# Designs tried in a protein design run: designed miniproteins, single chains, continued (2). Part 42

Each design is a single chain, and the fold is of that chain. pLDDT is the mean over its residues in the fold that is shown.

## One batch from the design tools (miniprotein)

Design m5528
Fold by ESMFold2-Fast:
Structure m5528 (fold): chain A 63 residues (1-63)
Amino acid sequence: MLKEKILELADEAALLAAEGKTEEAKKIAKKVQEAMDMLRKGASEEEIKKKIEEVEKEIEKAK
């Protein structure tokens, strides 16, 4: 579900940091935190999914 997906993206950001991609990991972690904040504040599912897609694109760019 959305929360589990956001946590999965947080784990991928941590992996990038472990690989030495610290700046990319920091940017991704910030976007992951934004997605979690949106979920906690009751943003629409569509808005949260859009933020998740942005994070996934940043992860792919960092690979």
Scores: mean pLDDT 81

Design m5529
Fold by ESMFold2-Fast:
Order: C-alpha cells, then sequence, then structure tokens
Structure m5529 (fold): chain A 55 residues (1-55)
C-alpha cells in the first residue's frame, strides 16, 4: 500500500527466492515483480519462471 511496504515486500520476495535455492538473477526478477504490486510469494514464483522461460 505504501512505498515502504512495497520495498519490504520486494526484499521479502528476493530473500524467498534465495532461500529456495534460486540464483541472484531470479531473486532480482522477483524483487521487480513485487515492486509492481505482486505479493512476495507470487513475485518469487514469477521471477523464477521468467528466468526459466528466457533461459
Amino acid sequence: STEEERERNAEAARRGVLADGGDEAQAEKAREMALSGKTPEESARLGAGAVARLG
């Protein structure tokens, strides 16, 4: 809802990807998705999926 809340969600998404064994590129993609308004879980899932589709 706020910019600070978005930033916290982005950081959570990034950490979630790394905790699940994702790489830095996937974590960064998840952070971008969260900044666009996605939930941390959805952002982590989308970030990992996006890297897989482009790789």
Scores: mean pLDDT 70

Design m5530
Fold by ESMFold2-Fast:
Structure m5530 (fold): chain A 89 residues (1-89)
Amino acid sequence: EEELEERIARLREELERLIDELLELARKLMELAGDDVEKLARAIAYILRAIGLREEAELHPNDLELLEKLVEEAKELIEELKKEIEELK
């Protein structure tokens, strides 16, 4: 039987991997944006959101439901950002 702590630990590990991917993609968007202020602002917004996801997880480390929602949000942001980057190529 999976204890609550084990489930939380796995979700936190998954969230950190997703945050790292999101930050890497945001950096790629910044590189592709060059001097485009609108695209740079979007890249910065993704970075701030990634930091926000990490902070929310740290403030509520034992909230299983919240961690599941943060993981879903991170996945959605990654998909959105990947699409935006692809459109710039």
Scores: mean pLDDT 84

Design m5531
Fold by ESMFold2-Fast:
Structure m5531 (fold): chain A 69 residues (1-69)
Amino acid sequence: AKAAEVILEEAEKKGYLTPEEVAKILREHASGEEAHATGIGILAGRDAENTDLVTVESAKIALEVAKES
């Protein structure tokens, strides 16, 4: 989906994700909405935690925790 691509490309430009990781997220999530949520979680997690690198797995965990809140 267009929204998911924009968010994931922004995470890539900031160095939070590699191009290959972006492609993996888009392949794993047939729904663009799910991919978009993952991208937002990566951006928010990086900005909040000030981590040098965020993995796809770390972003997924952050999204699961957020859904419980």
Scores: mean pLDDT 61

Design m5532
Fold by ESMFold2-Fast:
Parts: structure tokens; sequence; C-alpha cells
Structure m5532 (fold): chain A 67 residues (1-67)
């Protein structure tokens, strides 16, 4: 999970939103489901979809450190 979240952050920094979302969803499938984690993963997806790649990358790196 942590490795996939770091790769998603790297893709987001490169402006590759499609790859970032794919890797984020793959990482999410490996993580325990709880409201806090789901909310933060959803926030990262929203940031990627909005084109806020720098903010998305920062959030994805924080998530990688927690898992």
Amino acid sequence: AAELLRQAAEAAEAGDGETAVRLLLEAGSQLPRNSEMTSRLTAAMILVSAGDYREAAELLRELAEEV
C-alpha cells in the first residue's frame, strides 16, 4: 500500500492524473476500510480530478507514511 501511494504521488506530480487515480485505487484495495482512511483517499481523488496535483501529491505522501 505505501509503495503504491508513493507511486501515485509521483504520477500526480508529473500531471498524470489517470495513473495517479489507478495507483490510488490499487493502494486503497490493500488498506483497512475505515471512515478516516476512506475520507482521505477520497480527498486525494478529488484533488487529482480538480488538477490540484501538488496538493494531491502531498496528501498521498502523508497517507503513504501512515500505512
Scores: mean pLDDT 76

Design m5533
Fold by ESMFold2-Fast:
Structure m5533 (fold): chain A 85 residues (1-85)
Amino acid sequence: SEELRRRARELLEEGEKAFEAGDYDKAIKLYTEAALLALQAGDLELLRRALENLARAYGKIHGEEVGEEVRRLLAEYARRLEAAA
């Protein structure tokens, strides 16, 4: 739905603000919610964006190497969902 897409974009924006403030745990929570709403809305572009930002925030807490591995896995997952849609 358009409402789910709108809420997902709102959560992405709020997550980006948290990330910029260095609150990576809050950014992870917001990006995760955005990804779930994007998936429910069938918006694979928003899903991919949320998952990439999630991996980036995860890398800030657990290290860049781990973050890059998570980013690659989530990007591949989103790509497969796009191909199936």
Scores: mean pLDDT 83

Design m5534
Fold by ESMFold2-Fast:
Structure m5534 (fold): chain A 81 residues (1-81)
Amino acid sequence: MSPEELSAALRRAAEAWEAALRAAGAEEEAERFRRLALEAADPSLSEEERLALDREALEVAREALARARELGIPGPAAVTP
């Protein structure tokens, strides 16, 4: 996956998770995904920095998945294991 493709995938995943979490009232987790999407959109990031964001996105996705299970929210297909 290219850095451009990775950034697009992270943005889509973040938008989908943000929408789902906000619908359930989980605003803190929604804010985390919004921040990741904004960071991933920064064109000045190096490939190494984008890989670090990918790792952060995986951790946030794991936390959001656990939270979604507690709230009974179906996760977006873009970030399901």
Scores: mean pLDDT 66

Design m5535
Fold by ESMFold2-Fast:
Structure m5535 (fold): chain A 62 residues (1-62)
Amino acid sequence: MSEDATRVAAVTLLQNGLSPEQAKKVLIRAGVDEKVAQKVIDEYLKDPQKFTEQAQQLIKQS
């Protein structure tokens, strides 16, 4: 899965009420590399609003 697809999946899980730790576990179970999943969750925790806006733009381009 691409890093951008991982960001879109992470935002979807978080918007559905999963915690960042729960979202990371779901991504890893879906076949995302642990380091990529951690990086994506860290990006969200640093700036949730900016991360969500960037992921929404990726969805519109898909």
Scores: mean pLDDT 80

Design m5536
Fold by ESMFold2-Fast:
Structure m5536 (fold): chain A 80 residues (1-80)
Amino acid sequence: MDELEKELLERGVRRAEEAVREAALEAQETGDKEALKRALEAAARVAEEAAREAREAGAERAAELFERWAEEAREELEKL
C-alpha cells in the first residue's frame, strides 16, 4: 500500500474500534442489546465514511476493505 492508503486505513480502523469499544462497554454495564445495536450502527457509519474518503483520495484498496467492513456490520445489525 502507498502511504496514503496506509494512513486512511489506520485512521478508519481506529475510529471504528473506538466506536465499537465504547458501546460494548455500555452493553456490558447495562446488559442492553440496544447498546450493542448502537455500536454496530456506529461501526457501519464510520466504515462507510472511511470508504468514501479513501475512494475520493484514490485509495482503492482501503476503500474496498472499509466497504466490506460496513457490509459485515450491517449484516450483524440485521441479526439483532
Scores: mean pLDDT 73

Design m5537
Fold by ESMFold2-Fast:
Structure m5537 (fold): chain A 56 residues (1-56)
Amino acid sequence: MKAVAVKDQTADTPSVLAFRKGDVLEVLRETSSFAQVRDAAGRVGLVGVDDLEFLE
């Protein structure tokens, strides 16, 4: 499943993924609060569900 970031995100913790608004992310797992996603560089991390627009 694909999602698009709706805002920029910076992260200094290893569990949180840094991204820019408009980045396309592959959603691997979803919870009510967070999604585990993979970016175009192959990095995997957590993102707030509110920061994503799901494309399905």
Scores: mean pLDDT 76

Design m5538
Fold by ESMFold2-Fast:
Structure m5538 (fold): chain A 116 residues (1-116)
Amino acid sequence: SIAEVVRELFDFVLENIDKPGFHEYKGYLVVSGLGTILLGGLNYLSELTGLPIEKIERALLPFEIKLLLEKGVPEEEIRERYLNAGFSQEEIDEAIELAKKNSYEELLELAIKELE
């Protein structure tokens, strides 16, 4: 199910986020690093669900931002990154707020609801 795949992806990300190098996730090579780990999972989820990568990325945005905040990435750098990726300032602000107010598990449940 979409829920099982999203949970598996999140568990993989949280387990491997502190490990430098290349990892394989479901046949994709994923480099240790927040964006690259998630990119491998996004491609897999897109192929599995038939949903556009952009829709999956939007659903996972608060979770990705929470990872960046917990690694000490400044909010200004996070904003610049996602603005350059085509997100609106309003989407980014909402995702930052959700990331600050919710646990990883709560953000998982929100992402699953958006993708179902």
Scores: mean pLDDT 73

Design m5539
Fold by ESMFold2-Fast:
Structure m5539 (fold): chain A 73 residues (1-73)
Amino acid sequence: SLAEIAEQVRAHTDALAARLEAAGHTEAAARVRALGAELAEAVRAGDWERAAALNEEALRVAAPAVAEIAAAA
């Protein structure tokens, strides 16, 4: 169901945000959490255009922080 997909999306974005926060990327983590919540709502509504745009923004926000974490490892 769309509700199940939305919960899975929320869980995955919350997990990513927690990893970013643990690595010291607090602002990026907060933005990913907020975007993940909006993305989950778009999925529940079946608004795939909005979901795609929110997913792109979440990846754009997360990518520099993920790259810094990878470079530090």
Scores: mean pLDDT 86

Design m5540
Fold by ESMFold2-Fast:
Structure m5540 (fold): chain A 81 residues (1-81)
Amino acid sequence: SLDEEIEKLLANPDKLGEAARLYVERGEVDKAERIAQAALTLNPDNPEAYEALAWVYEARGDTEKAEQYRKKAEEIRKKLE
């Protein structure tokens, strides 16, 4: 189920980008977005979740929003140092 997929991805931050990319490559952009949004619901300071959203918006052709999410991920990473 989608919930089980989200739980597995949330347990491994290194897999969030790979999973989002896989779903984007398969044309399942909405599924990729749900994975990223679920991650942010549990942890709003998760840089990997913002990177996943950047992949989603890039796949939709929204390059400006994709860049915005990448910048947000970088800002959070710097604060966690």
Scores: mean pLDDT 76

Design m5541
Fold by ESMFold2-Fast:
Structure m5541 (fold): chain A 56 residues (1-56)
Amino acid sequence: DAGLQAAEARGQSYAPLLQQINQLVAQGNREGAIQLLKQAGGSEAEAQATVDLLTS
């Protein structure tokens, strides 16, 4: 449950930014979306993988 709490907290840190991230991706601003995810506490690899998934 501690692991579930940590995972849920991580998800919550991105939830408020999902709309903005989706807008950046829709505009073709992949770099901006990656930078925003990194600022939210993700690693570069995690941010890149997330944006890659959204653009697939």
Scores: mean pLDDT 70

Design m5542
Fold by ESMFold2-Fast:
Structure m5542 (fold): chain A 68 residues (1-68)
Amino acid sequence: MTYLATSEEGYKFTIEMPEPKVGETVTVKITSVESGVTVTTDVKVLSKEGNTLVLETKNGVKFTAVKL
C-alpha cells in the first residue's frame, strides 16, 4: 500500500508498505517527493486512525502518513 508522509521538518515522502498493524515494525520503501531518492528502512506503526498512520524510524524520527 502507498502512503503520503510528512516529516517533523516538513519534507514530503511516499511510503510503500504492507497493510499496517499498530505495534508492528515493518520494512518500507520511502521516496522523497522533492529529490526522488528512495531508501529502504524499518518503521514502527505507533497508531492508526482511519487513513492516517503515525510511524517512527529506528532513529526516533516520527512521520504522519495518509493513505493514497
Scores: mean pLDDT 79

Design m5543
Fold by ESMFold2-Fast:
Structure m5543 (fold): chain A 72 residues (1-72)
Amino acid sequence: MKKVIESRFRISPAVTRADLERIAAGASATTGAKVEVELLPGEAVIRVEGEEKKAATAATLARDRLIGASAA
């Protein structure tokens, strides 16, 4: 079943557009799900689309990497 997951996160100003693009590309490559990340002032929006299990895994990978980047 096709699933769309959208999540919003508060992020550190240290997180760059390049970090978000790298996170999205990595999660997409690992799972095969479509991953998009949008940079907003103080926020990031992660959108994942794909098969339910792949989308859930991609969302988790993107979230964990985004949290890691915000902690640096």
Scores: mean pLDDT 79

Design m5544
Fold by ESMFold2-Fast:
Structure m5544 (fold): chain A 67 residues (1-67)
Amino acid sequence: EEEKKREEEALKTAVENLKKTIDSQMEYAKTNKDEEALKLVEKAKEILDKDPSPEGIYKATLYLSKV
């Protein structure tokens, strides 16, 4: 019912926000020519694209935290 719609909307918002963060981090890494950071950000993007779920968000965030 209403709770399930809110959960789906919250998940979509979280995924969109994390994708924006990934895009910003990727551009920052490219600008600074930081190959290690770029690899971590690319891995985070792959995880989120493959699994746009709470677990995928968690794993992608762990890779971003290593930047």
Scores: mean pLDDT 79

Design m5545
Fold by ESMFold2-Fast:
Structure m5545 (fold): chain A 80 residues (1-80)
Amino acid sequence: SEEEREIANRILLEFAREMVDLMEQAKSLDELRKGIEALLEKARQRMVEAGLSPELIEEFLKRAEIVADNFIRLFEAEQA
């Protein structure tokens, strides 16, 4: 539904904001990767608690993983 997609988009946006904070605070790539794992699980839990369909959860977690991958690449570039 449109309402479910709006909820999923809000959760993904919050995830992206938390990713920015994590990237600024992380002192190492290992710390960043551990933080990403925790944020992905937090996003998954929020989607489940919101009653989103399994298909929608899978779709938006894939999007979150792409966001996370891009942040890892940016962090590695800044460390160089």
Scores: mean pLDDT 86

Design m5546
Fold by ESMFold2-Fast:
Structure m5546 (fold): chain A 81 residues (1-81)
Amino acid sequence: MEELEKLRELVERGLETARGLAEILPDSEEKRRLEEAIRRVEELLKKAEEAKTEEEALEALKEALKILEELSEWLEEQGKK
């Protein structure tokens, strides 16, 4: 339970960061990719909330966190150009 809640909080904070980036980015390939990642993470958060077991919820949250981490690294690299 505690680990599940902590992971959910990490995903939610990452999602907030991604949404903030989407607000400041111009309409571009980067913004479209960011918006797609945001949608996938939101779907995974919903899946975690609807999960019948903690294992299912953890798997969904871990996948969401991985998407956010990969997106964050990719955007950092693109932003430096």
Scores: mean pLDDT 78

Design m5547
Fold by ESMFold2-Fast:
Structure m5547 (fold): chain A 74 residues (1-74)
Amino acid sequence: MVWVPRGSLELEEKDGKPVVVKVKPGTAAERLQVGDVIKRIGSKEIKSVEEAKKILYSGKPGTPVPLEVERDPE
């Protein structure tokens, strides 16, 4: 699990999954890599890119959120 500040990631859909496409340098999001799939945000299982974006774009910029990711998705 990785804690990232809101606004430090950009996500796009790949094969119906939310995939990291950009990481803001100088933030805790550097622990993630382009291609990582978002599995959970906080206590919520992520089923779509829209769901992930809704959570990550809500609230105050810079507020940390716990992410669970998978680097080699199938």
Scores: mean pLDDT 72

Design m5548
Fold by ESMFold2-Fast:
Structure m5548 (fold): chain A 95 residues (1-95)
Amino acid sequence: SAAEAAAEALLRAAEELVKKLLEEKKISEEEAEELLELARRIAEEIRRRRLPEDEVARLASQIILKLEQILGKIDAADLARIAAALAEAERAAAA
């Protein structure tokens, strides 16, 4: 259940972030789908392997790297939002 909660929290955070970036026209629909596909793959890995909090954080960092590739540079506000979402996923994994 802790791994399931972490996977769900990560996917929810990714979906919320992607929605905001699409509304702000900062990413394309294709880039949004790439980010969501990555988030879904990470969530499935967390669930399947029942990963601990530290490994969840490491895998979640791949979303940040993908965002850097898409946006070029992540601004401080976007980085703060991503960090908060990752912290929530880590807390869910620890529960």
Scores: mean pLDDT 71

Design m5549
Fold by ESMFold2-Fast:
Structure m5549 (fold): chain A 102 residues (1-102)
Amino acid sequence: ELKFKPDEFFKKIVRSQGVTSDELTASSIIGAVLRYMLESGIVEVDLSGPGGTLTIKDMDSEVAKKLKVDKKVLTIEELEELILKALGEAQKLSQEEVEAAK
């Protein structure tokens, strides 16, 4: 099971969404970050297109800076990849973790 212990920044976000666990799955963290960004007005969602699109309303937000967002409009998949990249850098460098995934 891929579990992440979020840093202080992501931990603050997940706790703002009512999540108190210290270790979370990638999907749980992605969901919490997306909900936080929507509720904070940082992003706007357009589901009329394939895969959905997100318009970044506040490029100066700490979330956008932490994720290194360089585009105003991105897909939901692209945002999920940015969140995973920020969280999974150590996992990407660990071949032992990859060997456990069959």
Scores: mean pLDDT 69

Design m5550
Fold by ESMFold2-Fast:
Structure m5550 (fold): chain A 65 residues (1-65)
Amino acid sequence: MMKVALVYDEDKEAAIKAARIMKEEKGYDAAVALPGASRKEAEEAGRLIEEKTGAEVEVLSVEEV
């Protein structure tokens, strides 16, 4: 099953760096940074990705990475 990480933060740089860590160091198949997104917006994006692709999506704040 494909594993996707969605990483959100107010800081664009922090979100991008954390998404990179999830893909390169934590073994996720894909990682997406959502700079400026709230947790609610990130959870909604994750739901849409799961519905469209059937992937296992994990929504994480930068602090959770």
Scores: mean pLDDT 82

Design m5551
Fold by ESMFold2-Fast:
Structure m5551 (fold): chain A 72 residues (1-72)
Amino acid sequence: METRTVLVEGETAEALRAAGVKPGDDFFELMREKLGVPVPDSEIGRWKIKEVREVEVDGRPALEVTLERVAP
């Protein structure tokens, strides 16, 4: 099982928090729908959020997001 952790800061973290990001969500679908990031349809459904943690980096709120690869 492949996992990946990303730290999301600043305006991106605020946008994801406002969107109600949670475990089970499709990470790239959220990025496309809520942030307008150009993501190919072939990548939708490939990475699911396993864990979301509220963290603080340099006095600023941030999100630590753990992703899990979804098998085809």
Scores: mean pLDDT 78

Design m5552
Fold by ESMFold2-Fast:
Structure m5552 (fold): chain A 79 residues (1-79)
Amino acid sequence: EKVEEARKKIEEERRSLELHRQGMADTEAATQAALDAHPEKAAEIERQGAVNYTAHQLRMVAEQIEIERLEEELKRLEE
């Protein structure tokens, strides 16, 4: 019942968390590639890179909080 649903949701959130971790790494790589190609636009590229990186970071924080809530719910259901 709810125990199985909570476990499935935790797995789904963990998968999403990993995708956002990859997104952060991809954003850093893309930002560095853009800086190498257009050093004259460094300030603009760095601002855009920071925005994209922060977006992934905020989603990871939200997903981590949700995982913790689901783990607490699972613990309460089992205890």
Scores: mean pLDDT 83

Design m5553
Fold by ESMFold2-Fast:
Structure m5553 (fold): chain A 64 residues (1-64)
Amino acid sequence: GLEEATALVQERTGLSREKARKAVEGARTLARELGRDAAVQMLQRDLGLSRAEAEEVVDLALAG
């Protein structure tokens, strides 16, 4: 679910709960509308995540 994905993103990235939640919601929206690579690129640009971190965030967002 959203809350579980948010908690896992916080643990992996060190983002605040609010930023992690927005990252999960944004990744879900962009991955559905524009595809997985677009979501990864957005997280790298907007949150300063590495490619590996951004890919993990998208995978966690889409799994739950």
Scores: mean pLDDT 83

Design m5554
Fold by ESMFold2-Fast:
Structure m5554 (fold): chain A 77 residues (1-77)
Amino acid sequence: MALSEEEKATAAKLLEKAREAGDEAAVLAIKGLIALKEGDKEKALKLYEEALDKLVEEGRLSEEEKEELKEEVREAL
């Protein structure tokens, strides 16, 4: 599973914008998506779980929503 040249450019730009915004959860989620596209499901899963943890810490997601989304991510991968 490889990213196209355009997808790589878009991913890099989104990652840069997320870093500039200080959105740590978005940075982790974008890194997870990149890992998934590169075929590293284990790394993608860890990064998505870290992103969900940050969203809860920031008050943007509930603990219940986090657990539901973790299960969905594990089933999808």
Scores: mean pLDDT 76

Design m5555
Fold by ESMFold2-Fast:
Structure m5555 (fold): chain A 65 residues (1-65)
Amino acid sequence: MEKEEEEKKRKREKVKEKLRELAEELERRGDLEGAEILRRLLELEERSGDSRAAFEEVEREVAAL
């Protein structure tokens, strides 16, 4: 049964998608620093596979902006 693996994959893909959307939106709004932070965290997520922790750190940093 691969239900847990499918959930993990879907969550990672959705987190990456959300991060890309947020980075694009921040760039569109002129927040280049925020977009840069999101891109760096997207790279970290790609490497670590720990998308939840990376995404939560991004949200906290973006919320502080």
Scores: mean pLDDT 68

Design m5556
Fold by ESMFold2-Fast:
Structure m5556 (fold): chain A 72 residues (1-72)
Amino acid sequence: DLKEKIKLTAVKQAGRVQEAISDQAELEAVLQQIADLTGQALAAADAGDFEKAEKLVKEMEDLADKAVEKAK
């Protein structure tokens, strides 16, 4: 179920930044970073490195939080 959690977190964080960021170039850059971290987290989960996968999910959440704060 870790992969499902990673995917759901990615969708939730992407939604948050889409709501907060009005600049399309900045939004595209942040969404690309979320996609990259999501891919890395899924790869780590596939390799059985659950600690790394969880760390990458937290990095994704931190990235989204910083992007939302910057957009205020």
Scores: mean pLDDT 84

Design m5557
Fold by ESMFold2-Fast:
Structure m5557 (fold): chain A 76 residues (1-76)
Amino acid sequence: MAEAERALALGEEGDPAAIGPLAALLKDPSEETRVAAARALGKIGDPRAVGVLKAALKDPSEETRKAAEEALKKIA
């Protein structure tokens, strides 16, 4: 729960320095945290996130895959 809130806050800040921390949160055991991290990376819009978001497209959670797909559309 706290990790998901942190991911959303990092996305709202839009700081490219947050990409590393958010990429780590994409590997979190919590689906909620992974979804939040993917959405946050989409808000930042930095091409450095493309690789980790493509990996998230293979996530077992449909919601995480949807969040990663939408994030990739924003980065395009």
Scores: mean pLDDT 80

Design m5558
Fold by ESMFold2-Fast:
Structure m5558 (fold): chain A 67 residues (1-67)
Amino acid sequence: GREEGVRAITERLLAAGLSEEAARTAAEVVVDLVAQGHYTLARGLLLEAGLSEEEAEEAVRIAEENL
């Protein structure tokens, strides 16, 4: 569900060097956008948060697979 997706992405963002607060906030927004089918916007927000394109695409894929 949403919580599993948020947890998985939060852990990945923390590993990428984001703070706990930033990782959790970004993960929640990304999971909600992916659930709504807004994959490009979700990826864009992760890039704006400081992730690489590869990291952003993997996070979106994880959200989609765990929803």
Scores: mean pLDDT 81

Design m5559
Fold by ESMFold2-Fast:
Order: C-alpha cells, then sequence, then structure tokens
Structure m5559 (fold): chain A 83 residues (1-83)
C-alpha cells in the first residue's frame, strides 16, 4: 500500500541521517579533516594523507553499514507484523 511505502521511506530517511552522523563521528575519532557532507573523493584524499588510519576507517564503516542494515531489517519486520 502507499501507506506502507511511505513508512518504509521514513525509516530509510531516518537511517540515512543516522549513517551520515555515525560516519562523521568516525572522521572526528580518527582525526580526519572531513565534514559530514564530504564527498567520496575528499574522503579518499584524506585517507591517502593518513594511510595508517585506513584499515580502522574501513572496519568502522563496515560495522556502521552492518548496524544500519540490521536496524532497517528489524524496523521493516516490525512494520510488516503490524499488518
Amino acid sequence: SSEMQQKIKEIDERLDKLRRELVAAVFRRLGLDLEPDSSPAEIEAALEKNPEVRPRFEQLLRDIEAAIEAQRAAEIAKLKALG
């Protein structure tokens, strides 16, 4: 239904915002001179200047993506259970 699609869209928009906030927290934690809205090219340039943090950055991104996907699946399953 259109109502179900709208609720899924709201979940996706909220989780996308959370993903951006968590990635920005990783930039701060690793001492990268990057903004929450930094482009992929700017992120890559910062990692080339700081190659020692790349493995930790990549692991933290994988952890964030896994957490966001798990949360999305849980919220959609809960939504489906409500009918």
Scores: mean pLDDT 86

Design m5560
Fold by ESMFold2-Fast:
Structure m5560 (fold): chain A 74 residues (1-74)
Amino acid sequence: MSELTVIEDVEAVLDSAGKEIPLEDGRRLGELAAAAGIPTDLTGQSGTGLVTVRLKDGTVLRSVDADRAVPRLA
């Protein structure tokens, strides 16, 4: 609940190449958040594919930091 609500504040999601992932695919982001509890690795199944989530208030989440950042967002 809280995690998915926090995802609504997302301004942008960047893949491992620093390319923005369209938030119009927010449903997919929500699925990933529900499955993993947070966006963890949207693109890096074959390697070090990190995802960076930027929130509207300037907060930044990474795959590595996501577990620690969740309490800040909720």
Scores: mean pLDDT 47

Design m5561
Fold by ESMFold2-Fast:
Structure m5561 (fold): chain A 84 residues (1-84)
Amino acid sequence: MDYVEKARELLKQGKFEEAVKYAEQALKEDPNNVEAHILLAAAYFVLGDTKKFNEYFKKYLEIGGKENVERFVQALKEALEVAK
């Protein structure tokens, strides 16, 4: 199963808690997965968990964030649009 793709689909559906579970599974398989960190940061931001948002966002910046800021912005935008 592609846990990152499943987490992204769930995030777009507004299923933030389920998206977190699948993104965490992706990190268990690859701890440096940039997309998984982006999805976790976006989901925790929408869920209001500022501490976990900061932890995953900081790790995202460390492992490749500068080149992938547009991906983070897109994931956050998709999560916020569904959270209305």
Scores: mean pLDDT 80

Design m5562
Fold by ESMFold2-Fast:
Structure m5562 (fold): chain A 66 residues (1-66)
Amino acid sequence: MKEKADEYLKKGMEALSRGDYEKAIKYFEEAIKLDPNNKKAYYLLSVAYQALGDFEKAEEYRKKAE
C-alpha cells in the first residue's frame, strides 16, 4: 500500500512540474487515501492549492503536514 502511495506522490510531483495543478491535487489525494500519515503528500497538496490561489485549503493542508 505504501508503494502505491509513493507512486501517486511521484505522479503528482510530475504534474506540479508541468503546472497541471488539478491533476497534481488528484494524485496527492489518492496518496493520502492509501497512506493517511503521509505528511509529504499533505505538504505537496498545500503547494498545489496555493498555486491555484485557494489559500484557505493550502493553509488547511499545510497544518495537516505538521
Scores: mean pLDDT 83

Design m5563
Fold by ESMFold2-Fast:
Structure m5563 (fold): chain A 71 residues (1-71)
Amino acid sequence: KEKAKEHIEKAIEALKQGDIEGALRHLEEAASLLKDGDPKAIEYLAQAGEAAKQGDIEKALEHAKKALELV
């Protein structure tokens, strides 16, 4: 869905700016919007959130971009 893509893109921008809390909120919104969608996309969003919580911005961006490719 278009709205899920928008939230993933906002999460990516938040990660680039070091806004971890903003990024996590957008990743959660995207996952919620994809509840009945591709489980692989939801898993990549979860992995991006976990990497962000650990301060691994590089991995968080990698996983978020993979989720975006599946939406």
Scores: mean pLDDT 83

Design m5564
Fold by ESMFold2-Fast:
Structure m5564 (fold): chain A 72 residues (1-72)
Amino acid sequence: MEKLVEELKEFLGDKYIGSEILPGRIIIYVDKNVDLQKVGEKLKELGAESVVVTPKAVIGMYDGKTIEVIPV
Protein backbone atom coordinates (compact mmCIF):
# COMPACT_ATOMS: atom_id res chain seq x y z
CA MET A 1 0.00 0.00 0.00
CA GLU A 2 2.67 2.58 0.96
CA LYS A 3 4.50 1.85 -2.32
CA LEU A 4 1.31 2.50 -4.33
CA VAL A 5 0.79 5.86 -2.57
CA GLU A 6 4.45 6.87 -3.14
CA GLU A 7 4.23 5.90 -6.84
CA LEU A 8 1.06 8.01 -7.17
CA LYS A 9 2.75 10.98 -5.46
CA GLU A 10 5.66 10.67 -7.92
CA PHE A 11 3.25 10.47 -10.87
CA LEU A 12 1.17 13.46 -9.69
CA GLY A 13 4.17 15.66 -8.82
CA ASP A 14 2.97 19.20 -8.06
CA LYS A 15 -0.65 18.05 -8.58
CA TYR A 16 -0.52 16.07 -5.31
CA ILE A 17 -2.11 18.04 -2.44
CA GLY A 18 -2.44 15.52 0.39
CA SER A 19 -3.70 12.14 1.55
CA GLU A 20 -5.64 10.50 4.39
CA ILE A 21 -4.93 6.88 5.32
CA LEU A 22 -7.92 5.28 7.06
CA PRO A 23 -8.68 1.65 7.99
CA GLY A 24 -9.60 0.00 4.66
CA ARG A 25 -9.57 3.32 2.72
CA ILE A 26 -7.08 5.82 1.31
CA ILE A 27 -8.12 9.28 0.07
CA ILE A 28 -5.74 11.23 -2.17
CA TYR A 29 -6.42 14.92 -2.79
CA VAL A 30 -5.23 16.33 -6.12
CA ASP A 31 -5.29 19.63 -7.98
CA LYS A 32 -8.63 20.33 -9.73
CA ASN A 33 -6.85 20.53 -13.12
CA VAL A 34 -5.54 16.94 -12.91
CA ASP A 35 -6.50 14.53 -15.70
CA LEU A 36 -8.58 11.91 -13.86
CA GLN A 37 -8.47 9.53 -16.84
CA LYS A 38 -4.65 9.44 -16.60
CA VAL A 39 -4.92 8.89 -12.83
CA GLY A 40 -7.22 5.92 -13.47
CA GLU A 41 -4.76 4.50 -16.02
CA LYS A 42 -1.89 4.92 -13.53
CA LEU A 43 -3.86 3.15 -10.78
CA LYS A 44 -4.46 0.20 -13.13
CA GLU A 45 -0.72 0.11 -14.00
CA LEU A 46 0.09 0.02 -10.27
CA GLY A 47 -2.18 -3.02 -9.79
CA ALA A 48 -5.45 -1.45 -8.62
CA GLU A 49 -8.62 -3.38 -9.50
CA SER A 50 -12.20 -2.27 -10.21
CA VAL A 51 -11.00 1.22 -11.19
CA VAL A 52 -13.89 3.59 -11.98
CA VAL A 53 -13.26 7.06 -13.39
CA THR A 54 -15.99 9.68 -12.93
CA PRO A 55 -15.90 13.45 -13.63
CA LYS A 56 -15.53 14.06 -9.85
CA ALA A 57 -13.30 11.21 -8.61
CA VAL A 58 -11.32 8.05 -9.39
CA ILE A 59 -12.12 5.02 -7.20
CA GLY A 60 -10.27 1.70 -7.13
CA MET A 61 -9.40 -1.29 -4.97
CA TYR A 62 -5.91 -2.38 -3.91
CA ASP A 63 -4.96 -5.14 -1.46
CA GLY A 64 -8.56 -5.22 -0.10
CA LYS A 65 -8.63 -1.42 0.47
CA THR A 66 -10.52 1.35 -1.34
CA ILE A 67 -8.53 4.14 -2.98
CA GLU A 68 -10.25 7.43 -3.85
CA VAL A 69 -8.58 10.26 -5.81
CA ILE A 70 -10.50 13.51 -5.37
CA PRO A 71 -9.82 16.89 -7.03
CA VAL A 72 -9.98 19.88 -4.63
Scores: mean pLDDT 82

Design m5565
Fold by ESMFold2-Fast:
Structure m5565 (fold): chain A 63 residues (1-63)
Amino acid sequence: MTREELILELAAYLDASEVVKKAAEAGKSVSEEEFDELVEKYLENVSEESKKEAKELEEKIKK
């Protein structure tokens, strides 16, 4: 799974901005700003019980 594919999965999961989806679908790289926004939104939406899982996912995304 590529970084762009992972970002698309998160965008669908979080109702993230259309800009992220459009950029990835057009074969363009998602900007650092859009990437950070998506990660932060994901962390804000997960329950405390899921924060451990969210942290692992955040590490995958950043690498």
Scores: mean pLDDT 56

